# Ledger of designs, part 90: designed miniproteins, single chains, continued (2)

Each design is a single chain, and the fold is of that chain. pLDDT is the mean over its residues in the fold that is shown.

## One batch from the design tools (miniprotein)

Design m7312
Fold by ESMFold2-Fast:
Structure m7312 (fold): chain A 68 residues (1-68)
Amino acid sequence: GSATLRDALEKALVEAGFSPEEARRIADEVVANPGLIVRAAKKANFVPKGGDNRDEFVKLLVEEIKAA
């Protein structure tokens, strides 16, 4: 669900060098804006397949956030 994606994204952002406060804020904003998730998936030509490729998708979201 959205909460699971949000928590995985927050963790990945911290691992990518964002502060815990920034990671939490960004993860909350991304989950609140489904259009950002859809846009990132389209740019990466990525089709989410539930939990099996969630970590891959989260890494793609982190790269899109870093490029913003």
Scores: mean pLDDT 70

Design m7313
Fold by ESMFold2-Fast:
Structure m7313 (fold): chain A 63 residues (1-63)
Amino acid sequence: SLIDKLIEAIKNNDALTVRKLSEELAKKGLKDEELLELLLKNKMFAVAQLLFPDDPRIEEALK
């Protein structure tokens, strides 16, 4: 599934693949908030910061 491919890309810190798959999933109803939550859940803070710069939820997750 696209979700499984997204999780694999997140584990590999492959920001380009994450961005491409997130665009495909957004067309199928995945919200940016859900993608950000998935990145934070997997402690992919660098990728989260790259895709959602200065989002306060990233700082909140680090507290």
Scores: mean pLDDT 76

Design m7314
Fold by ESMFold2-Fast:
Structure m7314 (fold): chain A 55 residues (1-55)
Amino acid sequence: SEKEKKLKEEIQKAVDEGRKRMDELGRTRNASFEEIQKVADELEKKIEEIKKKYE
């Protein structure tokens, strides 16, 4: 269904953005483990919000 396609697209975009941020932090000499964890946690929260939006 179109609703499922939109859900998948929004989740994929969120995942791609999160991965890009984590990659950039990984390249940064001053990136802390906590900063990387925050990006991962924010991604999980965003995915949860997207899922709730399409419930």
Scores: mean pLDDT 78

Design m7315
Fold by ESMFold2-Fast:
Parts: structure tokens; C-alpha cells; sequence
Structure m7315 (fold): chain A 60 residues (1-60)
């Protein structure tokens, strides 16, 4: 199981990251708390792509 917690500069970015992650991996469990996104992903190609999407959006 892959787990990630990332903080974003805005609530809008956090929501966008969560939606992008779910779009890449529909089985992803994603929680948004203000500007913080927590995700639990299966260790699959889709899960890894979702995790990468969350990370890339957090770095901007």
C-alpha cells in the first residue's frame, strides 16, 4: 500500500490534486482537509501515477 500526505498553497490546488489522483486511480482513497491531501493507494501502475500527480501539483 502506498500512502502520501501533501500540503498545498491553496484549498483549490488541494481539491484539484485529489480530483486528478482519483481520475488516474478510481480506487484511490483521498481525503482533503483544508490545504492538506492524504491518499491511500494500491501499489499498482494507476496508484503510482495518482501519487505522482499529487506530488507534482504540491511542488508548484
Amino acid sequence: MLRIEAEFESVERAIAAALIAIGHDPEAKVTVEGTTVRAELRDTPAGREALAAIRELAEE
Scores: mean pLDDT 77

Design m7316
Fold by ESMFold2-Fast:
Structure m7316 (fold): chain A 61 residues (1-61)
Amino acid sequence: SAVEKLVADAVKEARSAGITADSPLSDIKLFMLQNHAAELAPIKTQEELDALAEKVREALK
C-alpha cells in the first residue's frame, strides 16, 4: 500500500539522517513533514500523523 511504502522510505531515510527509535515523536513527525510533505498533505488530523509517526518509530527498532 502507499502507507507501507511511505513508512519503508521514511525509515530508510531516517536511519541515514541519524534518527532512531529513541528519538522524540515530535522529531520523527518533523522529519516526515520535511521529507514527505506531498504524501502527508491528505492527512488533516494530528491523530493520523501521530499514528503514522509511531509506525515509523516502531519500524526503526
Scores: mean pLDDT 78

Design m7317
Fold by ESMFold2-Fast:
Structure m7317 (fold): chain A 57 residues (1-57)
Amino acid sequence: MSEEEIIERAAERILLDGASEESLIDALVNELGLSREKAEELVKEALKLAKEIAEKL
């Protein structure tokens, strides 16, 4: 899974399921083997994307 795909899927989980930042970070670390620092960066980008999408709704 690409970084872009991870960000998009995380943003989708935030918007549709109300997933928390911490739950997504833990999922990326445990399921994809990412470092916590990398997972935090990707989840932060996902939050930005989710906010941008929500502003259009």
Scores: mean pLDDT 80

Design m7318
Fold by ESMFold2-Fast:
Structure m7318 (fold): chain A 62 residues (1-62)
Amino acid sequence: MSPEELEGEVLLALGRMAFHLGMLELAARLFEEARALFERVGDEESAREAEELLAEVRRRLA
């Protein structure tokens, strides 16, 4: 497991917590950063998960 993969997992966990607390703008930023990290390391499955979570947050912000 690379340091970037671990960082992405931490960002996903923080994003989910922010989402549960109603901090939608913060959750979106955390999921965006997690997706970018997973894309950079080639973890397509985790990047897709972050993208799906980001889409849900954006849907609630609209």
Scores: mean pLDDT 84

Design m7319
Fold by ESMFold2-Fast:
Structure m7319 (fold): chain A 84 residues (1-84)
Amino acid sequence: VVEEVRKRVEEAGRRLEEAARKLDPSRAQQIRDTMRAAGQMIIAGASGESVEQNILLTAPPELKEVAEEAAKVAREAAELVAAA
């Protein structure tokens, strides 16, 4: 798997987790679990749409912009893995 793609997904996940932690520490754990599941979906060859939707549906509305950025990075990663 492409190391650069892995790093981008990891960084995007960290950004979302940090934003969630500032809002509510309990939400940070939920986001961490969601990003971990997204990473597993990407490795399993799930569609970019499915990965994106999973992140957006579980993120708090206050973090919509950060969640959309993380979902976009995860979607692109899933598309690259599926194309390989």
Scores: mean pLDDT 76

Design m7320
Fold by ESMFold2-Fast:
Structure m7320 (fold): chain A 78 residues (1-78)
Amino acid sequence: MTAEQLRELLEKVKHLLPPEAVELLLKGIEAAEAGDAEKAIEYFTQAILTAAAEAGLDTEALRPLAEQVARELTEQLL
């Protein structure tokens, strides 16, 4: 997945997500485009956990999965 494809997907689904998660996803994409893998992983992890919290899910139980997904997504964008 390219950063452009992810940004297009986010634009289509942003109305289904909490505004804070959308902001974090955009910051993650920007960090990945800048080559800052650590910051991209941090922002993507926070975005996933923010969306999970709004859905009433256990964020502590989901943290390792969120971090893994954030890493895989960041690696695809770099």
Scores: mean pLDDT 82

Design m7321
Fold by ESMFold2-Fast:
Structure m7321 (fold): chain A 84 residues (1-84)
Amino acid sequence: VPYFSAAMIEYAGGDKKAGTYRLALLYEEAKKNGIEVPQIFEDAAKEYPKVEDEVKLTGVDSDGNPVSKENERERAKKAVEELK
C-alpha cells in the first residue's frame, strides 16, 4: 500500500495516533517541496503535538526497515518526492 494511502487509512480509524504522526510528516515534507496536499494533512500536523509522546510505531516497513520515527521521516520524504 502506498505510504499516503496507509497514513490516510490509519488516520481514518485504523490507528489515529500513528496516522496523525504520518500525515503530519507528509504535510511537513510536502510543504518543503511546494506540493499541495488536502486540508486533513494540515489538520493532522496541528494535532500532532498533542499525541507526540503517545505515538508507538511497531513492525517493519515495506522496504524491510524497522519502523522508527527516524525511518518514518525518510519514508515520508521519499513518498513526497515520488509525487513530483
Scores: mean pLDDT 70

Design m7322
Fold by ESMFold2-Fast:
Structure m7322 (fold): chain A 84 residues (1-84)
Amino acid sequence: ARERAVELLEEAAELARQMGDESTTRALELAAEYVRSGSQLESAIAGAEAALNAFKALSKDPKVQELAKKAAEKTEEALRLLRE
């Protein structure tokens, strides 16, 4: 579960980078590091939730909506794994 959550967060971070959202990219990379180390899991969850909200906002922009939807799905799956 932890390894899969890290993969999903890293994949979402790469999509955020492709969309030019530097802040969301860094937040997801930091969340993945917290999950990998097994420390600061509450901070990892908070960062992933913030990223999910950012992707939902970005999905309103036609230029990035497809990438934003994919990133949101990956982030939501990671959050489900982290909460179990």
Scores: mean pLDDT 85

Design m7323
Fold by ESMFold2-Fast:
Formats: sequence, C-alpha cells, structure tokens
Structure m7323 (fold): chain A 83 residues (1-83)
Amino acid sequence: GPPLKLILEAIGTILRAIGLILDAERLDDPEALKLAEEALKLAKQALDYLDQGKIDEAKKLLEEAKKKLDEADKRLAEKRAAL
C-alpha cells in the first residue's frame, strides 16, 4: 500500500485546510479562503493518487497544497495583527 507517512500528511493537510477555510470565512478574507479551498482540493487529489499508487504525483500535490496553506496562514496572521 502507499506509505503511511504520506497518508497521514495528506489527512493532516486536509484538516489544516478546513481550519483555515473557517478562519478565512470568520475574518472575511476572500483571498485566504480561495487559497485554503484550492489546498483542500489538492490534498484530496493527493490522497486519491496515493490510493492509486501514484506516489510522486501525490507528493507534488501535497507540496503545492502546503505552499497555498502557508500563504493563507501568513495572510490571516497579518490580518489578525492589524486588528
């Protein structure tokens, strides 16, 4: 089967994306919302690729999802600091 570490990383990325979607909606930040929603979609696709044995494709999608989540998190942190 696919590496357990990558499955757990994909699940963790999905959970992080959901949390940032909720934060972005609460703070009314449409750009952070878009980044978190795109990251959620990428992480779900990565989990599907892991199920198919497409490990390298899954890794690439998880890296892209993480970058989007890091950008969303930074944006929301800056917005919180300005309150």
Scores: mean pLDDT 89

Design m7325
Fold by ESMFold2-Fast:
Structure m7325 (fold): chain A 65 residues (1-65)
Amino acid sequence: ATSVSELVKETGVPLSDIEAFFAGKPIEGTTVSEWEAALAPLPEGATVHVIARRGFFSREFTLTL
């Protein structure tokens, strides 16, 4: 995924069930727009570690900007 909206669509879970980290710091926000604003100042090619959870099931992704 290359955007927050693509990530939500790809995982099939609401944004509230997704955790994202850059350099060990959590990305905070409750809306796609807030998450995109938090990611905007990161450098091109920056990698964000993403964990999507639904119940007991989890998937890990790498979001590259």
Scores: mean pLDDT 69

Design m7327
Fold by ESMFold2-Fast:
Structure m7327 (fold): chain A 94 residues (1-94)
Amino acid sequence: SVEELLEEAKEYLKKAEEALKKGNTKEALEYLEKAIELIEEALKQPLSEEQREKVKELLERLKKLALEVLKKTEDITRAIGLILRVIGMLLDLE
């Protein structure tokens, strides 16, 4: 279900944040990528107004985490790619 996908994505975002706090930038980046994949899958499903708001909240959090990872990672190309994907998804939610 959409709700299950969004909750799983939120959990990966939380794991990414914790990995980043520990200085594990590679692990944080991998969790962010997993969260993006789950949110993209959720967007393929019919969304209610309430679920659309939840998706917007998760994308905003993902954007913030991706920016923080970008500042700490040497894999700038991958981090930029993640940020661009999040921006694209946000534009599609207008």
Scores: mean pLDDT 68

Design m7328
Fold by ESMFold2-Fast:
Structure m7328 (fold): chain A 64 residues (1-64)
Amino acid sequence: EAEEAYRTAKELADKAVEYEKQGKKNLSASYFAAAGVQIAAASLFDPELAKEAEKYYREAMKKA
């Protein structure tokens, strides 16, 4: 369950990076926001994922 949310978050973040490379900055921002929500949900179900979720989200946001 938590692992599935984290996997979905990574896919959304990857798609956000793809949209940014295409110059679709608004779509990129929306996908990063969606990824952040999924990462936050995963960390609530599995505290051990909290560190990795925070690191991944921070790096994703830093690039956008």
Scores: mean pLDDT 72

Design m7329
Fold by ESMFold2-Fast:
Structure m7329 (fold): chain A 60 residues (1-60)
Amino acid sequence: VDELLRRAFELYREGDRAEAEGDYETALQHYREAERLLREAGFEPGDDLVERRRRLQARI
C-alpha cells in the first residue's frame, strides 16, 4: 500500500471528524492536505473530498 495514500485517507477521516465537530478551519486544512497527498501519489482526489473542501471554502 502506498504510504501517501494511507496518510491521505487518515487526513480525510480527520477532516470529516473536525467538520462534524464544527471546526471548519481544521477540516478545510485536512481536506486540502489529503488532496495534495493524493495528487502527489498520482491519483485524482475523489469527487466527495473535493466537494467537501469547496463547500467549506465557500462557507468560511
Scores: mean pLDDT 79

Design m7330
Fold by ESMFold2-Fast:
Order: C-alpha cells, then sequence, then structure tokens
Structure m7330 (fold): chain A 67 residues (1-67)
C-alpha cells in the first residue's frame, strides 16, 4: 500500500467513525490521514488541509462529549 492509499483508507475510516458518533476514534484516523497527506502532497495542499480540519473538528466534538 502506498502512503497515499493509506491516507485515503484512514480518511474513509475517520468518516465512518464520525458518522457512528465515535469522535475520538474519528480524530485518530483523521490525524493519521492528515500526516500522510502532508507527507505526500505537502502541508499547503487542499487535501492535506482538509484532513487536518476534519481531525480538529472531531477532536473538538470528542472534548465536548467528555465535558
Amino acid sequence: MTPLQEAMRNLKKGHEAFLNGDYEKAAEYYRKAAELFTEVLGPDHPIARGARNFAEEAEKKAKEAAA
């Protein structure tokens, strides 16, 4: 599996976890996707930025659920 394919797989798993309300797990997958997309495409690429935004949103929702 290439880093790009691994990033796409993690992004898909993040979306599945997010839809199931598992925000903590979604954040983990989105962070992994963001790291891999940043490595392959660069930090300023829209896809890498999008994955980071998804991770931040999932992390916020996880904290809100715990608070």
Scores: mean pLDDT 84

Design m7331
Fold by ESMFold2-Fast:
Structure m7331 (fold): chain A 59 residues (1-59)
Amino acid sequence: NRGAATYAGAAARFNPGVSLEQAKAGVEAAAKGDYEKAAELLGISVESAKRAGEGARAS
């Protein structure tokens, strides 16, 4: 999903303490349904990680 790479870049920009690779890993975890890990990696809530994962799975 190409959108995941763009979203990871955006997540890294909104969380400057998070590296781009950490943001990518977080988005990938959310896409796989691991919302708790995604939330920790992205520095966001589990609810936000779930929405990100749903978006990543939607084409």
Scores: mean pLDDT 66

Design m7332
Fold by ESMFold2-Fast:
Structure m7332 (fold): chain A 80 residues (1-80)
Amino acid sequence: MKEKVEELYKKAVEALQQGRYDEAVKNFEEAIKLAEELGDEEFVMRAYGLLAVAYQKLGDEEKAIEARKKMAEIASKLGL
């Protein structure tokens, strides 16, 4: 399962770099869902940060703010 999370993350990052922001969002959302099931809070925090970037690029400011808020909540929980 960790290998699938890494593969989805890689696809999302690649899509983000290529300007395929909707594809990046979908792959980050899938990666986050699987990482949450695994309890990998550090990964979930990092993935929300990049998801926020993808939403910002799509012009979805509300979802970008929501993703950044999720990242901050997890960072606070982890003592960062």
Scores: mean pLDDT 84

Design m7333
Fold by ESMFold2-Fast:
Structure m7333 (fold): chain A 66 residues (1-66)
Amino acid sequence: SSIRQEILRLIGEILRIIGEIFDLRRKLEELKETDEEEKKRLEKEIEELEKRREELLEEMKELSKL
């Protein structure tokens, strides 16, 4: 497989993660103050997805150097 095809695949994965983060942030905005445990759960999930997005972006940058 070509480096170009791998980069396109990574872009697709990054876009999916961005969409998931957007949906989770929207859900956070809809939560009541009494839903603190659910809020913490969603914040943690968003943080994990943002970390994964950053990992994929770095992988894409490294592939672009080849």
Scores: mean pLDDT 83

Design m7334
Fold by ESMFold2-Fast:
Structure m7334 (fold): chain A 74 residues (1-74)
Amino acid sequence: MTEEWFEEFRREVEKIKENPPSEEELEEADERLARGEITPENFAKSIFLSLERMERGIERAIERNEERRKELEE
């Protein structure tokens, strides 16, 4: 069970790395996980969504820091 599940998870991660799904597809998988549909595919996609959101969060933090610097400029 656990080892087979992990092997399937690894395959799903590999598929995502070769052909990254849209954010909408990642969000749908995350919603399925939240509903209790714990599959290797949904878990892999949920992890990638979290990474994408973290990256966007960092980008927004940088943008806000840049904007704050501009506000202090005169």
Scores: mean pLDDT 75

Design m7335
Fold by ESMFold2-Fast:
Formats: sequence, C-alpha cells, structure tokens
Structure m7335 (fold): chain A 72 residues (1-72)
Amino acid sequence: SEAEEALKKGIEAYKAGNYEEAVKYFQRAIDLAEPGSPLRVKALGYLAAAYHNLGKTDEADRLAAQAEQEFA
C-alpha cells in the first residue's frame, strides 16, 4: 500500500540521518493509515523520533502521546 511504502521510505531516510525527509514520509504514512492501525502508531512513533532529532521537542512529545493514545 502507499502507506506502507511511505513508512518504508521514511525509515530509510531516518536511518540515513535525513530527518527532514523522514518527517515528510512519516506524515504521508500517517495521512494514509487508519487511526489506531499498527502502521499509523509506528509512523507516529518514528515521526516523534525524527522531530526529537531536529530539536522540535514539543512536537515530538505531542506525537509520542498521540502514538500511545492510538496504541491503547
């Protein structure tokens, strides 16, 4: 699916240290994934990690809370 492809590309960018590129792919994966789905929760977690690496801690904390809320 497009959501799975976006998540995969985001993870590849994240592992390469390309955090701004990773953010774009993770946002795309979130937009395409169903709320509460394992894919969406994983994408939210990675997006939080990418924002943390970019120094956007408030945004990272909000996304981490969203991932926890959708997982629960």
Scores: mean pLDDT 85

Design m7336
Fold by ESMFold2-Fast:
Structure m7336 (fold): chain A 82 residues (1-82)
Amino acid sequence: AAAEVEAARPALAAALAAQGAELLDLSVEETETTITLTLRYRDAAGREVTETVVYDAADPSRLLRAERRVDGEVVAEREYEP
């Protein structure tokens, strides 16, 4: 849930900082069918990374899609079948 993601923000920021990275944004968008988590951070090389993960709202253990962008370019993406 959105509140659980916000509660995890300080721990995630600290973990990224330990790796030389900087947390820029962490957001969650919930619909009736999906939960979308978007993590944006600057890595140790100074590149902006955006990771988007989509879960099934009826079964949040089920991953539907994952995407990673570096400086706006898609570098990895995966669709998961039901």
Scores: mean pLDDT 77

Design m7337
Fold by ESMFold2-Fast:
Structure m7337 (fold): chain A 95 residues (1-95)
Amino acid sequence: ENYEKGKEYFNEGKYEEAIEYYLKALEEDPKNAEAWFNLGLAYYKLGEKEKSAEYYGEAVLYFQRLVTEFPDSKYIEEAQKLAEEAEKKALELKK
């Protein structure tokens, strides 16, 4: 329910609402690796939209948490790549 609503908001480009529902989904099922990945991705999209180093920093933290807590997840490679890109984007915004 909450996870599906998060996906709906994400697909509409409503990333703040997507984050709210992904966080609720993770309160219900903290082992939902896809929800952790999508939470990081939603913060990444907010970083792009708002040109915010802070939101890119949040994306990095959630992607790093996914890699640490779910090392066998199919999202590991993409999460690592997106974390690296988010760090680069945050640095560009601080120049």
Scores: mean pLDDT 85

Design m7338
Fold by ESMFold2-Fast:
Structure m7338 (fold): chain A 65 residues (1-65)
Amino acid sequence: SAAVYAAKALVYALSGKPQEAGKYLEKAFELDPNNPVVKELVRLMISGRLSLEEAEALLKELEAK
């Protein structure tokens, strides 16, 4: 599901692996381009403002789906 790929992208981004994060984010977007969590993750990653706290919040939101 889009949520699983978005969660993987988030984990790779936090691990300092932006290329792997990008691959999974692209897959998440292909599955559900209107997913608000995916859109927010893209916004935070592009702006370089993804904090551990925000990442944990997004990951919990994906787990709840």
Scores: mean pLDDT 73

Design m7340
Fold by ESMFold2-Fast:
Structure m7340 (fold): chain A 70 residues (1-70)
Amino acid sequence: MVERQEEARRLMEPGLEELERRAREKGASEESLTFARMMLAIGLVHGEEPERALERALEALDKAAKEEGL
């Protein structure tokens, strides 16, 4: 379990950068970005592929941004 969490943390850093970039690009709020980061973390902890977890997080960010009228 510890090994799995360590690997998830290592894979999370590039995903966090991508989410932050997308959020800035769309002008999304920090709240929307925080929600997307949380979705990424949950996916990775549950053993989703990093690419899949990131895609889900990006979808969550896009959905939250749309809720803001972006």
Scores: mean pLDDT 73

Design m7341
Fold by ESMFold2-Fast:
Structure m7341 (fold): chain A 66 residues (1-66)
Amino acid sequence: KTVTVTKPGVEFAKAAREKPDTIYVPDADKFGDIGVEELKGLKDAGYKVVFDMAPEARAPFEAAGL
């Protein structure tokens, strides 16, 4: 089961509670620093995370190991 997250904060926690196979985050750069922190947290927790971002917003995500 794939759960899509389009808003920061509560939606990440809600998605994780549904125990999906995959969490998908389109336009992750729209979440700013919260987006980087939440994606890293989900990856560190063992979830399969797939995300998209604008190429110009890539640097903070790469620095976080995403």
Scores: mean pLDDT 70

Design m7342
Fold by ESMFold2-Fast:
Structure m7342 (fold): chain A 80 residues (1-80)
Amino acid sequence: SNKEIYEEAIKVLKELAEKHPEYRDVLNYLIDLIKKAYKEGKSVEEIWGELIHYLRHLPYEARPFAEEALKKIDEIVEKK
């Protein structure tokens, strides 16, 4: 269900924030974006599009982190 997908995404992002404390603010922003979008009834496709767009526009220094986060998001979507 969509609820299970959102709950798994929040869990994964929280685990990434513990692994990468330097990006905790970025990850908390993404968690809040997911929570807000879920409450507003946004589609999974729209929410994932916003997450991907944000991560791809991070500074080049954050690219390894952004690629890891994108991979984790893709893994959640593929478990549909």
Scores: mean pLDDT 78

Design m7343
Fold by ESMFold2-Fast:
Structure m7343 (fold): chain A 61 residues (1-61)
Amino acid sequence: MSKKIAEIVGLILNAVAADIEGDKEKALEYLDKAIELAEKLKEEFPELPEFVRKQKEKIEK
């Protein structure tokens, strides 16, 4: 499993934690970083950027 996948998962978990704590701005910042990393892995994991974008959409609501 790629070390970069672990980094993306960590960013998503940090975003969820920030959202639970009421820091929506910080949560969206973590998800934007996760999307950037996911786009760099798009060749290996083509569904990954869209998955992270859907997580951001849930927090934006």
Scores: mean pLDDT 80

Design m7344
Fold by ESMFold2-Fast:
Structure m7344 (fold): chain A 59 residues (1-59)
Amino acid sequence: AASPEELAEMMEAGAALVAAAVKLVTARKAGASEEEIAEAQAELDAAAARVAAIDARMA
């Protein structure tokens, strides 16, 4: 069974992933520069990688 700390880490990582996705969608809708959109995409990719790494450790 996952520890409370592992569950909290996954919840935090999940919240960061959602926030990054919202930021990317907002930037695209606002017509942000290619650099700003690339930065938001990199943040989303990093957040997704963090969730995947935590999931792999809990398996």
Scores: mean pLDDT 82

Design m7345
Fold by ESMFold2-Fast:
Structure m7345 (fold): chain A 66 residues (1-66)
Amino acid sequence: SELEERILELLAESEEKAHEELLKLLRELGDEESLKLLENQPFPVLSEEEREEARRKLEEALEKLK
């Protein structure tokens, strides 16, 4: 929940900053699916649909930690 909101904030602020922080968080989460999503869509410019899909994958990764 809090991590999800933080990740979405980082995506909104800067693609460079978001990329760096998300990689750090995903390494801590150890979620391969989210990492694969970011490899396929490396935040050059995300559409609204792509942003929603990234959010869903990150939510799934965070849910595994709960």
Scores: mean pLDDT 58

Design m7346
Fold by ESMFold2-Fast:
Structure m7346 (fold): chain A 56 residues (1-56)
Amino acid sequence: MLSLEERKAFAAISDAVNAGDVDAAHAILDEMVERGEISPETAARLRAVLDAHAAA
């Protein structure tokens, strides 16, 4: 089950991807890690999903 912070991060990333800005999605992940809103492990998993999406 995702925490509230993780859900907020996922929503922000989804918005960036919907806008076609994968770089912004990565920046949002980095910012949320720096703010302590999500764990580095969770951020790493989300980055892997973004990389897979960009490669497909």
Scores: mean pLDDT 73

Design m7348
Fold by ESMFold2-Fast:
Structure m7348 (fold): chain A 76 residues (1-76)
Amino acid sequence: SAVQQGTEHLRKAQIYLNEGDYEKALEHAQKAAQLLSDSPDAQAEAYKIMAESYEKLGDKEKAKEYREKAEQLYAS
């Protein structure tokens, strides 16, 4: 299912972020965000990982964008 695949990508994104592989963390978080689009809480977690990954890769503009997207989902 999309939820099962999305959850697996979210888990892998967190592992890669913790290991310092920010490009792989971003790839898996992007896939998780797409697959978990019907779950605001899970999509927000994916956006948080994307924001952190962009920050670590030096893309401060994208980091802010995805941090704000995550905050909007938590505030709704």
Scores: mean pLDDT 87

Design m7349
Fold by ESMFold2-Fast:
Structure m7349 (fold): chain A 57 residues (1-57)
Amino acid sequence: MEEAERAREEATKLLGEEAGKAGEEAIERAKKDPKEKGHLEAFIANAKDMKADKEAE
């Protein structure tokens, strides 16, 4: 969850509050249903990829 919260913060800074809210929702879903962890992992991966892309610019 630590990494997921960090990804949410990064998404909020890079893409805006709607992206941060989507991350929050993904975290909440993962807590309720283990199957939703895949969506959370995808969100974390996307946030990292976008951060790396920004740094490459």
Scores: mean pLDDT 72

Design m7350
Fold by ESMFold2-Fast:
Structure m7350 (fold): chain A 58 residues (1-58)
Amino acid sequence: VKARVIEDYTATEEGELSLKKGEEVEVLELVGGDKARVKNLKTGEEGLVPRSVLELIE
């Protein structure tokens, strides 16, 4: 499932990924109620981000 980053996010914890507004990610897994494991489609990096910074495209 693709998602678009709707606001900048800076990783604050181990295993998190920093993202910039406008980047596209693949959602690999939903983790708990508030986080998602994603892959950045431009860099190939994977990590956890808050679900609140993502907008699902499909």
Scores: mean pLDDT 80

